# Designed miniproteins, single chains, continued (4): the designs that were tried, part 41

Each design is a single chain, and the fold is of that chain. pLDDT is the mean over its residues in the fold that is shown.

## One batch from the design tools (miniprotein)

Design m13400
Fold by ESMFold2-Fast:
Structure m13400 (fold): chain A 64 residues (1-64)
Amino acid sequence: PADTEKAVEAAEELLKDPSLSDKAKAALKRLREQLSTLPPVLDARIEVPELSDEDNKKLEEEAK
C-alpha cells in the first residue's frame, strides 16, 4: 500500500507538470491505471465492516 500510494502521488505530481509531452502523460496514466487495478489497499473501514448485519440480528432477537 505504501509503495502504491507513493507511486500514485508521484504520477499525479508528474501529470501536473505541463512540460511533459503527451507521450509521457500517456505513460503516467498507464501507470496510474495499473496501480488502480492492484489488490485492494483496504484504505477504508476494512477492519470495521460495521457488523450491521450481526448487530441487527441480535437486536431483533432481543426485541422478541
Scores: mean pLDDT 60

Design m13401
Fold by ESMFold2-Fast:
Structure m13401 (fold): chain A 91 residues (1-91)
Amino acid sequence: SLISRIQIYAPKSKELQDFLAKTLSNEDVKRLTGIEAPDSKGKKLSEMDFKEIYDLLKKVNEILQKEFGVEPLSETELINEALMLKTASKM
């Protein structure tokens, strides 16, 4: 799961932390990473459409591949993760 990878790698990646803080609300960054982002000015995940969530996860996937050499998720896997995250954000 890409979300599980975010939880594992975000504490070790300044670039991922900065990207998430720029893109998401502080509450969503804390929920996904366990790290506070008090200067976060991003959008609430619940207010994002599917494409915004997909683009967010695609960028996370790229950062993790670049910094940690993690095998990138396929497009189908990214779509499934985005759909799951979109559903969870409405609950």
Scores: mean pLDDT 81

Design m13402
Fold by ESMFold2-Fast:
Structure m13402 (fold): chain A 64 residues (1-64)
Amino acid sequence: MKIESVEELVEFLNKSPDGILYIADSEEEVKKSKYPENTVIYDGSVEDIVEALKKSNAIGVAKV
C-alpha cells in the first residue's frame, strides 16, 4: 500500500508486531518483507518519517 501522509504512517506503526515500520520501494519488495501486512511504500521525506515516529509507540524504521 502506498502511504502519502504522516497520519497513515502512524496508523501502520501502531499496528506493527515488533514496533518497527518497514518501508519498501515496490510491491515486489513488500512481499519479501518480514511483515508484508505492516510494510508500506512511502516516497515522502525523512522528516515525515521522524514526525510519525514521534507520534507513535514505534521503536524504529527498517528499509526492505
Scores: mean pLDDT 73

Design m13403
Fold by ESMFold2-Fast:
Structure m13403 (fold): chain A 86 residues (1-86)
Amino acid sequence: LVEEIEELIEEIRELAEKELNPTAAAMLNALLDKALEAVRNRDVGTLAGVREALLTLAEMYKESHPELAEKLERLAELLDRYIEEL
């Protein structure tokens, strides 16, 4: 599960670099860094907050960047599963 989360985060970083402007990509990368730190620290509160932010971003991007939106939704699902397994 952690390996799947890390792999998906790298896929999202690559898409963000290709599809988003530098400011938006940097903001998304900061959120992804926060997610990785929260996974390592088993910080349920931060993970829940990151999950909600990812779902909000997925909704915002679903028409303009559908592949990115789909991966953000999948990451939110994996984080939810990780929280349930803690």
Scores: mean pLDDT 82

Design m13404
Fold by ESMFold2-Fast:
Structure m13404 (fold): chain A 94 residues (1-94)
Amino acid sequence: LSFAERRNALLDTLIEITLKANEAARKANNLEAHKKIGELVEEAWRRLSRAATEEELLAIWRETMRKIVEVVKEVDEEVAKEIEEIAERTLREL
């Protein structure tokens, strides 16, 4: 994959993860988790879009996924595990 294709793959996966995380927060009626997820996703989108190297993309991805999983675990542990699986699969396919 080219650098642009790798970035786009991570951004596409971030959208998928965001939808799952927000749905879990909504079902749990956890407004604080919903807000934290939104902030983490906006920051990740900015950082991934501005990354200049593959090392930066991977570092941003790993840190972002760790933080999102930590928030989602407090809402729905099963959804958190699903997000971890999606994140790891995406890294293996890059």
Scores: mean pLDDT 88

Design m13405
Fold by ESMFold2-Fast:
Structure m13405 (fold): chain A 65 residues (1-65)
Amino acid sequence: MTEEVIERVRRLREKAIEAAKAGDEFGAGAYITAIASLLTASKSAGDEEAAEEARRALEEAVEAE
């Protein structure tokens, strides 16, 4: 279910960025870890679209720092 994984990745990215902006470093880190887990799962499943979305979300969330 590529679309559900992509939606979840996008929500986690938004939450990670909002947590970082709010100064919640622990929350931001937890969301970043969740995105990384979805990236690994998508790659293992061969879901290239979900994996690419997760990789982009991970990079954006980390760069929000």
Scores: mean pLDDT 79

Design m13406
Fold by ESMFold2-Fast:
Structure m13406 (fold): chain A 94 residues (1-94)
Amino acid sequence: MIEEAIEHLKKAVELAEKGEEVEKVEEEIKKAEEAFKKYVEEVAEKLGASLEDLPEEVKEEIFKALKELTELARKAAELLVKRGLAPEIAELKK
C-alpha cells in the first residue's frame, strides 16, 4: 500500500515534468492520497490502538512516508505552476 502511494506520486511528478494534462496529474495524486490513507488505517487496525498510542518506530515510519509523499506532491504542483498549466495551484502558493 505505501509503495502504491509512492508510485502514484512519482508518476504524477513524471507526468507534470512531461507537460501532460493537469487532470492526469491530479488523478495520480488522488490515488496516492487514497493508498496512503488506507495504509494508515490498516496499521492502526493491526495494532488495535489510536495513532497516539502507536510505538515510536511505527510513528517514525508513518512520518517518513508522509514526508516523502508531501515532498513529491509539492514537486508535482511546482512543476505544473512553472509550466503555466495550473493557475489555481499558483494562487494557493500565497
Scores: mean pLDDT 68

Design m13407
Fold by ESMFold2-Fast:
Structure m13407 (fold): chain A 116 residues (1-116)
Amino acid sequence: SHIEFLKEKALSGSGASVIAGALYLFEKAKEKKDLELVEKALEVIKAARAESKENYEALEKLFKGEEVEDVELGPETIRLAGELAGMDEETIEAAIAGDREAIRAIGERLVELGEK
């Protein structure tokens, strides 16, 4: 399923993991009618889309359930996603620096928020 695909990408620890996690959370929040969580997830999605043509195209592919290449998110988008995920400042700064374990942790937490 489309939702299963987003979860798999969120847990991969790739450059797409943070944005896949945000998209997964957005879909789950809509299903649960959690309007506050929908708005917060959408803020991350909008920030990612605004950063680059490559990020915009990757998001369009993810919305269609298509495979996407790893893309790098800017520090503002990673910070928004990490804050939404409830991660501490050390983890957010590590993810901004490109630490794959920190990126995976943010993706995993966004998935967990969607499953509550």
Scores: mean pLDDT 81

Design m13408
Fold by ESMFold2-Fast:
Structure m13408 (fold): chain A 91 residues (1-91)
Amino acid sequence: MEELKKKAEEYAQKALDYADEAGRIIGGFRPERPESLVDAAGTAVSHAFRELARRRDELTPEQVARAGELVQKAADYYAKARKLKKEIENL
């Protein structure tokens, strides 16, 4: 139980970290952190995807590639965090 919660928070934190790195390349507004780390990660990932899509034409191909990699890593870790949170809720 406690290990699953800790692992979900670890994945959520990694998602937030990768989304923040992507945001530094893309630019734009940083989302406010909600109370839950997993919910914060979801908001950050969604924001990073939207800003990358919106600013794609303003970025170099290298910036798009790097930001895309970071956003994908953020999304992957967020998916892992959400899966663990759902498994905990079903216990």
Scores: mean pLDDT 77

Design m13409
Fold by ESMFold2-Fast:
Structure m13409 (fold): chain A 78 residues (1-78)
Amino acid sequence: GLVLDEEELEELRKIAEEAEARAAKEPDERKRRLILLRGLLEIARKLGKDAAAVEDLIRMVEAGASDEEIQAFIEEYR
C-alpha cells in the first residue's frame, strides 16, 4: 500500500483544501475545473503516480475541449 508520514499527508491535505477553496471562489466553470485539475496534478506527482492523464486533461480544458470530449478521454483511461 501507499505509505506516507504525517507531514506528507498534511501537505497533500493542504494542497487539496487550497485547490477546493480557490475553486469555490472562481465563478468561471472552466477556470474552476483547471484549479481542481492542477491541484490533482500536484498531488499525483508527489505520490509518484502517473500524472500523464491529468496533464492531458489540463491541456484539453485549456484548449476549450467540450464536456463530451473530456468524458470520452476519461473513458479511454478506464
Scores: mean pLDDT 73

Design m13410
Fold by ESMFold2-Fast:
Structure m13410 (fold): chain A 71 residues (1-71)
Amino acid sequence: SAMEEETRRGLEAAIAELEKGNVTAALSGLHDLRTLPLTEAHRPLLERLLELAKKVSPRLAEMAEELLGRV
């Protein structure tokens, strides 16, 4: 669906921001993702997000784990 594609783009954007070291931008993106639909198709992106988040912020890692728990 269009909303599932919006979720995928949001996850890719958050990952890109974390790879650049833009923690604040990634945090804002993760807050937006809380309201979007998550499916099994998003699992690989969520797992990548979690691994990156673990390296920079425990709080971001918790948020990523919360999103993974919804899949």
Scores: mean pLDDT 84

Design m13411
Fold by ESMFold2-Fast:
Structure m13411 (fold): chain A 68 residues (1-68)
Amino acid sequence: SLEEKLKEIEELVAEAWHLVAQRAPREEIEKKLKEILEKARETGDEKVVQSAEVLVDNILAEYDARQA
């Protein structure tokens, strides 16, 4: 269901932020962000995909800022 897929996306987003906080290797961050986008595409909802793209960009930007 859409509700179950949204919950999975929320869990993946939380995991990505934990990896950012732990200063995990970039490859682990990028892998998690890719999983978020793949899950969003599986919903078939274009607004969910667009929201996931914004979230992924924000997470990666925060990760890069913390590496500076």
Scores: mean pLDDT 86

Design m13412
Fold by ESMFold2-Fast:
Structure m13412 (fold): chain A 68 residues (1-68)
Amino acid sequence: MIILTPEQIEKLRELFEKYSKKKGYITLEDLQKEAPELVPFFPELDIDGDGKIDWGEFLRYLEKQKAL
């Protein structure tokens, strides 16, 4: 289990809020505007396949990258 520090979680939460525009999830359109380089990775970020990246999916993706 990978544990993020409170400071890392807060920084990632700010980034998530920026990408999601505070609506609680990130859509493909949000990534196209804010982080177009991440668009090809949308299926990996959208772990449950609902077309929306919520806060939990965003954190799980980052944990998977660190588990390499």
Scores: mean pLDDT 71

Design m13413
Fold by ESMFold2-Fast:
Structure m13413 (fold): chain A 72 residues (1-72)
Amino acid sequence: SMEERRERILAEASLGVAQMGASVYLKAGDLQSGIDFLNKMKADFQATQKNADNVAYFTKQTDALIAQIQAA
């Protein structure tokens, strides 16, 4: 549906912002701020997104980005 397409586009945009933010914080060496940023994005996404598959995917991707920053 058009609603499902809109939710998918918004989920993809949110993931793009998360990936860009993670990259910026990682390059700057500001690891804790990067983790805090991703946790806030994850919480905000989970609170606003109603599509369970989008929530699961976004959570998995943001958790992977957090793990990448923690390993740096």
Scores: mean pLDDT 86

Design m13414
Fold by ESMFold2-Fast:
Structure m13414 (fold): chain A 90 residues (1-90)
Amino acid sequence: SSMQEIRREAILYEAEVTSIYLNALILSKEEVTPEKIEKLEELLKRVEEIKKKIKEYAEKTGDPELEKILKQIEEMEEEIKKILEEAKKK
């Protein structure tokens, strides 16, 4: 794919991860149930899949914009992990 296509895909994946993060924040405010823990685990797995893809793009291209997107995804992943860990403690 062209660099412009790769950047477009990366931006759309960042938007997907942002949506997942917002959904995880909403779930964090609700009563903890096994079903919600399962949903958080599924959301985290999707973020990990997206992160791997963006990391591959960033490593192959050396593009600073892709490296920036990767960092933002990694930061959102860490926040989702914290939400899941707190849910599991209850």
Scores: mean pLDDT 87

Design m13415
Fold by ESMFold2-Fast:
Structure m13415 (fold): chain A 67 residues (1-67)
Amino acid sequence: SEIDELLDKIAEIYAKLTPEQQEKLKEEFEKLQKELAAKLPNMSPDEVEQAVLEALKKLLEYAEKLL
């Protein structure tokens, strides 16, 4: 699935990062998770799927910028 592909790419980048860069990626993940959690109660299942994909794409973008 697209979610699995994004998670695999993020995991590959994470393994290449320094401990300091890993902490930055973790902070970005926590930020995106909080933003998503705040929106979840007002969303349809389709909107949830799209929001998860968008959050993972943003996290991947951030991870790539750390390299």
Scores: mean pLDDT 84

Design m13416
Fold by ESMFold2-Fast:
Structure m13416 (fold): chain A 86 residues (1-86)
Amino acid sequence: MALLTVVLRGEPEAVEAGARTAKEVLEKSEGVLDVRVTRHGDSAAVIGEFEDVEKAERAGKEVDEALRKDPRAAGVEVRVQVTPLP
């Protein structure tokens, strides 16, 4: 199993749009087990639990691509991390 963490920071409206886009992408990703979203003003974290690291890495690339194409998420700082679970 693996966790994919997407951290967003910027204008609150853009962060909300970006978090929504990231959540939608992760919920449709191969091997997704759970998706959680935490929002706090100018920041958000979207966390996906995946069957394995390879599926989490693929989902991370899909999120990055989707966020780059979303004009509503323009100007948002994005950090994507994959953490292997035991």
Scores: mean pLDDT 85

Design m13417
Fold by ESMFold2-Fast:
Structure m13417 (fold): chain A 88 residues (1-88)
Amino acid sequence: LPPASPEARERAIRRIENAERTALERLRELEKQGLDKKVVEEARERIRRLRDVTVEAIGRATTEEQMDALVDAAEEEMQEIVDEAEKL
């Protein structure tokens, strides 16, 4: 497996930041459609916390494959957080 490069780490962080932005945009649209503000705030907090934890894990990753797996898992979890909020 290729070792983690600074460039690969920057790309991984950018990917998670883009995933966060997309999830937060979707929550904003749901809020406009009448989703409860407290539900939206809770989902936003969960997404931001997940981003922070994932960025820290990326900082400790030793391979590009590990960083890709962390980002993929975080992207899936962020989508699930939004989907759960939509059901409330």
Scores: mean pLDDT 86

Design m13418
Fold by ESMFold2-Fast:
Structure m13418 (fold): chain A 74 residues (1-74)
Amino acid sequence: SETQHLDIHVYDVEYAKENREELEEQLRAAARAIVAAMERGLTVEVSISAHPEVAEYVNELAERAIAAAREAAA
């Protein structure tokens, strides 16, 4: 068994102004890759690090993206 690691960092939200759409797209792509890897028998560990002001919505987007990808694969 091989373990894959995915790290997501969101700290400079002020510079991106509205990085929400880009972050959503990146998280959806990552979720599809994670689900595909798991279907192939790989173990995936995901670590999300975000500025306290955005940590809640980043985690929410990631959870929704993974749930949607898993449901689509079923």
Scores: mean pLDDT 68

Design m13419
Fold by ESMFold2-Fast:
Structure m13419 (fold): chain A 74 residues (1-74)
Amino acid sequence: MPSVEELLEAARRELEALMAERKVSPEVRARIQKNFDAAAEVALALAAGGVPYETIRALIEDFVAGQRAWIDAV
């Protein structure tokens, strides 16, 4: 089973690949990177607090889906 850190690294790579594919502006890239840093902090804090892995995984998946939807809308 991947660790929370491995889930976050996979999510980061997915978002970087998406940003490269969509050729997003530097401003959009900076915003997504800031959003990812905030989400990663929350996910790691939840893991440290003993929140179930499945809950954290769902949160990370929902976050990536939200960023994808925002890129496609802007």
Scores: mean pLDDT 84

Design m13420
Fold by ESMFold2-Fast:
Structure m13420 (fold): chain A 79 residues (1-79)
Amino acid sequence: MDAMLEAAKKAKELGLFSAAKKVEEYGKKGDADGAIKTLEEAARRLRELARRHPQVREQALETAEKVEEEGKKVKESKK
């Protein structure tokens, strides 16, 4: 629960409101796999954004790395 709640908070701080809400819902259900999948999808979207918009490439890649790190924490904390 804690790692999923932290991931949701981090996603919200990064402006990923839809992903944050979905991770919170999975966290309440104890569904770590759903939370991880949501974070991986968000990171994938950010990497696509970086490819299409060079002006935001560094910011989008940095955000994707942070989201991937949160997903790794959820994966590691999965009982």
Scores: mean pLDDT 80

Design m13421
Fold by ESMFold2-Fast:
Structure m13421 (fold): chain A 56 residues (1-56)
Amino acid sequence: SDKNIKEFVDKVGFPYTVYDRTGNPITFNSEEELKKASDDEIKLVEKDFKVKISLK
């Protein structure tokens, strides 16, 4: 849910950067930018979220 992603990013902090499959940085400077992310960008955030929450 949006709340879980927000809580995750709040702990990591803005600016929040993920990397696409070619190593290009995708940076979100705010919660509003994250909410406007494309489906492909959201999948990268969800993958990063699942890895980081599983290790913490």
Scores: mean pLDDT 71

Design m13422
Fold by ESMFold2-Fast:
Structure m13422 (fold): chain A 104 residues (1-104)
Amino acid sequence: HMSKILEEKKKELESKIKELAEKIKEYLRNKENMTPEEIEKMEKEVGRKLTEVINLLLNFLKEGLSVEQLLEILNELLEKYKDDEIIQEIIKGVKSILLALTQP
């Protein structure tokens, strides 16, 4: 059933966005107490988690989801996490990347 597949993909994407948000929040909380080496390590972990989110979206497109279906999922997550500023910024950034990758 198509709506069940979309719900499962939404939950998978939500989980990865939450993981990225947790790493960004950890970085922001500890940044002032970090050495330059610790900052570099944390930035690499954040970059890796962001790459995981982007790769998940690209895999969903490869599996036959439309850009419009992915945007609907992202908009639903924006509404669900309206009070989480970090998740809001992640989703806005991800939407911008998705649109850039799908325009001529």
Scores: mean pLDDT 84

Design m13423
Fold by ESMFold2-Fast:
Structure m13423 (fold): chain A 95 residues (1-95)
Amino acid sequence: SSDAERAAHNAHLTQVLENDLQYLQQNPEILSTLSLEEWRKLIDALRGALDAAKHFEGQGALEALKNLVQYLLSSPSLPEELKPQLQALLEELDS
């Protein structure tokens, strides 16, 4: 059923986002090694995750994504020029 497929997609996306946050928290130096282009690609991937979570109505995925975005916004390695894009993503998650 479409509901079972939606639940499976949401569970998978939630796990991926939670694993990504855990990995970054355990390896905080990684964010300081990212180029501006790599940061842009990361933000694009987060935008894709938001679109997927909204499409599948994944509350767990939306919460996991919010936690990851908040962590990235707190990073001193976040390029100043990209901060408005991450802030806009957080505002969409809070709406």
Scores: mean pLDDT 86

Design m13424
Fold by ESMFold2-Fast:
Structure m13424 (fold): chain A 85 residues (1-85)
Amino acid sequence: SERELEIRRMAAVLLSLPDLDPLLRRAAALVASGLLPEAKELLRAAGIEVPDDATPEELIRLIAEAAGVSMEELRRRAATVEVEG
């Protein structure tokens, strides 16, 4: 529940990036929806190496790395999503 909410917040931050690649945007939306097999297939089709047992958090990390955002930055931004300036 709390972890699922954090994953959704991180995905929302990624989806708020105006310059995010449409394929990465779709992958983030799939992760937020719990559609992990589809997210893994999409990322692999994009040339991203995805472990078979990748968790939602690991998938978010791979998308963030491809988008040029560190997990630390993504977590900080996710924590402030409710207080957007």
Scores: mean pLDDT 81

Design m13425
Fold by ESMFold2-Fast:
Structure m13425 (fold): chain A 88 residues (1-88)
Amino acid sequence: SPEEVAEEIIKLFEYILKNDVTPQQLKELAEKARKEGNEDIAEFLEKSITADVEEIYKIAIELLQRYGNEDAIEKLHKIYEEFKKKLK
């Protein structure tokens, strides 16, 4: 469901932010998502392999906008803002 995909993107983004996730780990997660038929999740993770945190945030927002899920977009924005505050 679009709602389940949006929730998974938010959880993966938060996981990436809170953990020192390597490009290799992102690749492995993307391969798993693709094998499970989660094409949108796989696309998100694949694009994130060569992206910095700001680029990953933008990729996640663009994907969530595809579903028109304003609640998911707001949740992702809040997570990213909280992350940025902890850096300063």
Scores: mean pLDDT 81

Design m13426
Fold by ESMFold2-Fast:
Structure m13426 (fold): chain A 74 residues (1-74)
Amino acid sequence: MEEYEKKIDEIIKELEDLFLEAQDQGRTEVAERIAKLLDEVRKLKNDPSITPEEKYEFAKKLLEEAKRLVEEET
């Protein structure tokens, strides 16, 4: 269980890094979309109705979406 929380925290950090990089590069639209995905992961982390494993799987999908936004919409 603890290992999934660490993996989710790693995803949050990676999303934060992507957000900051997009802001620094002046990609305001990409940064805004990443910020929304980051908010979704944070809400997911705090949802007691979802298992840690399910949180990690959803967090991975949100991270993949953020990476796609950086690559395909910039």
Scores: mean pLDDT 79

Design m13427
Fold by ESMFold2-Fast:
Structure m13427 (fold): chain A 62 residues (1-62)
Amino acid sequence: APSAEAAARAREAALALDPEQAELANKGVTYAASGNKALAEKYAAKLPPEAREAVLEVARSS
């Protein structure tokens, strides 16, 4: 299972984003936590670098 702390950090970063980017970040975290790394990376690629790295960290923790 991915780190709960990494997932929480990614969601906190999403709250600082535009609503559209926040939705993409939440989808990326959900896919990363589910083990679907390909979809997590697809959604992370649409995010600014800080939010992207947070989502990818959740995926790496799985």
Scores: mean pLDDT 74

Design m13428
Fold by ESMFold2-Fast:
Structure m13428 (fold): chain A 89 residues (1-89)
Amino acid sequence: SLEEDKKIILEAIKLLLSVPGVKVTVEGDTITITTDGSPEALAAVDEAVAKLKKIPRVKVEVDGLTVTATVVDNPELALELAKIYKEAK
């Protein structure tokens, strides 16, 4: 459901923002996660990626120390990303 998907994203972003070596940005339908490569940052990113992969219509791509999670074909969830990000801070 939309509410369950929103909760998972909120939990993932809160986890990521709790770790100093992780940077999270939200732009449109995309969450971009960058890490400093520290063990703590990599562990947090791995856990957040596992959470985000549970969401239907979220595509997760890994490119080195950068992870992108894009909401595809779900405009209602995409519109909520900026609000969830603000709530997670």
Scores: mean pLDDT 86

Design m13429
Fold by ESMFold2-Fast:
Structure m13429 (fold): chain A 93 residues (1-93)
Amino acid sequence: EEKREKIRELVERLKATDNPEEQFKLIDEIAELAGLSEELKQYLFWLLVAGRFDEVLKILEYYLENKDEEKAVELARESLGAFINREPLPEIP
């Protein structure tokens, strides 16, 4: 994809920042360029608010590599559920 290089740059910026406002902005830009569904983007935002930044990165990278939206949404939902229920996090591939 012609957008692949730009997406890679945004992901690296996301990894390098600890500013929540910048993190939300970068996720939104990645979502637009990579074609993430509103549902997946919403779950990533909820995980970010919950302080589950590592899970956000793993799920986003999984989606960018595999383009499996259903699995990415499932992983995000399970991760958020684990956080809410104080359970162990699911294994993210």
Scores: mean pLDDT 79

Design m13430
Fold by ESMFold2-Fast:
Structure m13430 (fold): chain A 90 residues (1-90)
Amino acid sequence: MEEAKEYFEKGLEYEKEGKYEEALKYYGLAVLILSNLENPTDEDIKLYAEALEKMAEVYKKLGKNEEADEILEKRKEYGKAIFGKELPDV
């Protein structure tokens, strides 16, 4: 979905600027949109995985390691629910 990709890209821009809280907001918006899709495409699934990975990275940069681990567990659960296995590394 174009909107989710735009939010993800905006998150990348804020992360590059060191605006980690704003980056988390936009990655979170991308994840919210993608998680509500019925029959997501392979591109949607990949973007979802990438957005969760980026959120985990930003949480680690903020010193929130427990929150980062929770996001990575959600990524793992999503992979199991959709593919019966963990999502591929992206």
Scores: mean pLDDT 77

Design m13431
Fold by ESMFold2-Fast:
Structure m13431 (fold): chain A 73 residues (1-73)
Amino acid sequence: DLTDGLSDEQKEAVKEAMEAAGEAGARALDEGASPEEALQRSLDAFRKTLKEKGLPQELIDKILERLRRVAEG
């Protein structure tokens, strides 16, 4: 899972990032963005939130790679 091996604080950061990503995607769709644009805004919000919460870049990259693999099948 995305949060395997993370501390409780890092797991909470990922949860907040997931919520921010969902909000960004929903807002984009409500504004008339394509599903592809909504997905891009969601991913951008997810990455930015993790950075703001102080996760190391290497860990952010690892989490994003896991998300990409899940999304691709």
Scores: mean pLDDT 79

Design m13432
Fold by ESMFold2-Fast:
Structure m13432 (fold): chain A 81 residues (1-81)
Amino acid sequence: MEKALEELERLAEEFREHPEVQNEVRTAIELAKEMKDKEKATRILERGVELLRENREDPLMSSASAGVSAIAAAVQRVVDK
């Protein structure tokens, strides 16, 4: 989990001009830290890293925000079950 968190935070710095991406990343990290199932939390965070990495090579910045929001929603869905 910690390695996935560090990578996600590092990638988020590359989107520093997009405060909405920064806010979604922060929310996803906080939700993941509160999850009882750290293995599932790690998998969700790793998916976030993949989405941000894909957006680095893709000019669709709006897709990065949507992807990070989906991660936060996925974390919340797992917590609610």
Scores: mean pLDDT 63

Design m13433
Fold by ESMFold2-Fast:
Structure m13433 (fold): chain A 127 residues (1-127)
Amino acid sequence: SPLELLKEFVEKGEDAVLEYVKSVEGKGPAEQIEALGLFAAYAYITGDPVLLKVAKSSLIPFAQLILGKDEIDDFVKTMVELLVTAGHRETAIVVIAAYLVHKKKLPVEKLEEYLPEAEKILKELFP
């Protein structure tokens, strides 16, 4: 599941998430968008500003290609819209939960507690 993959990345560190992103480069855009979503969730959980900046810049080509958007005013909303469009609603929930944990300055162990709130937010944005 997307949650179990994120937990594995948190345990193994940055190299594991980077290897996963590289492993999908030869696949279709839906799989690349899913990997970018998990990378974004990892960036939020770590709070690393460099990883967050990389996630935001990496989103731009997919936002242009899939959604026809030249500008990203809300990164989380655009990432979630791309994930839903690609059929990855479970990964979208994980991304929202990671963002909420980051915004509230909570430890990663609180991630699962925010999954129900993240699912509610997803249903409100993309019913």
Scores: mean pLDDT 87

Design m13434
Fold by ESMFold2-Fast:
Structure m13434 (fold): chain A 64 residues (1-64)
Amino acid sequence: MVKEIIKEIESLKNIPEEHKKRIIKLLEEGDYLGALSELSFFYAITGDEKLKEIIEKLKPLIKS
C-alpha cells in the first residue's frame, strides 16, 4: 500500500518536486504522520482532489 501511495505522490501535478521528495522520504522512513501533515498542508492551499484521495489512503496506516 505505501508503495502505491508513493507512486500517486510522484504523479501529482501541483506540488513542487522538492516537496514531493520530502513527502516520499517521510513515507519511506515510516513517518506517516509527517507525510500526512505535509499532504494536508498542500491540500489546504491547493484544493487538489488527488491530494485528498492520498490523505484518505494514508490515514489507516498511521494506526499500524
Scores: mean pLDDT 80

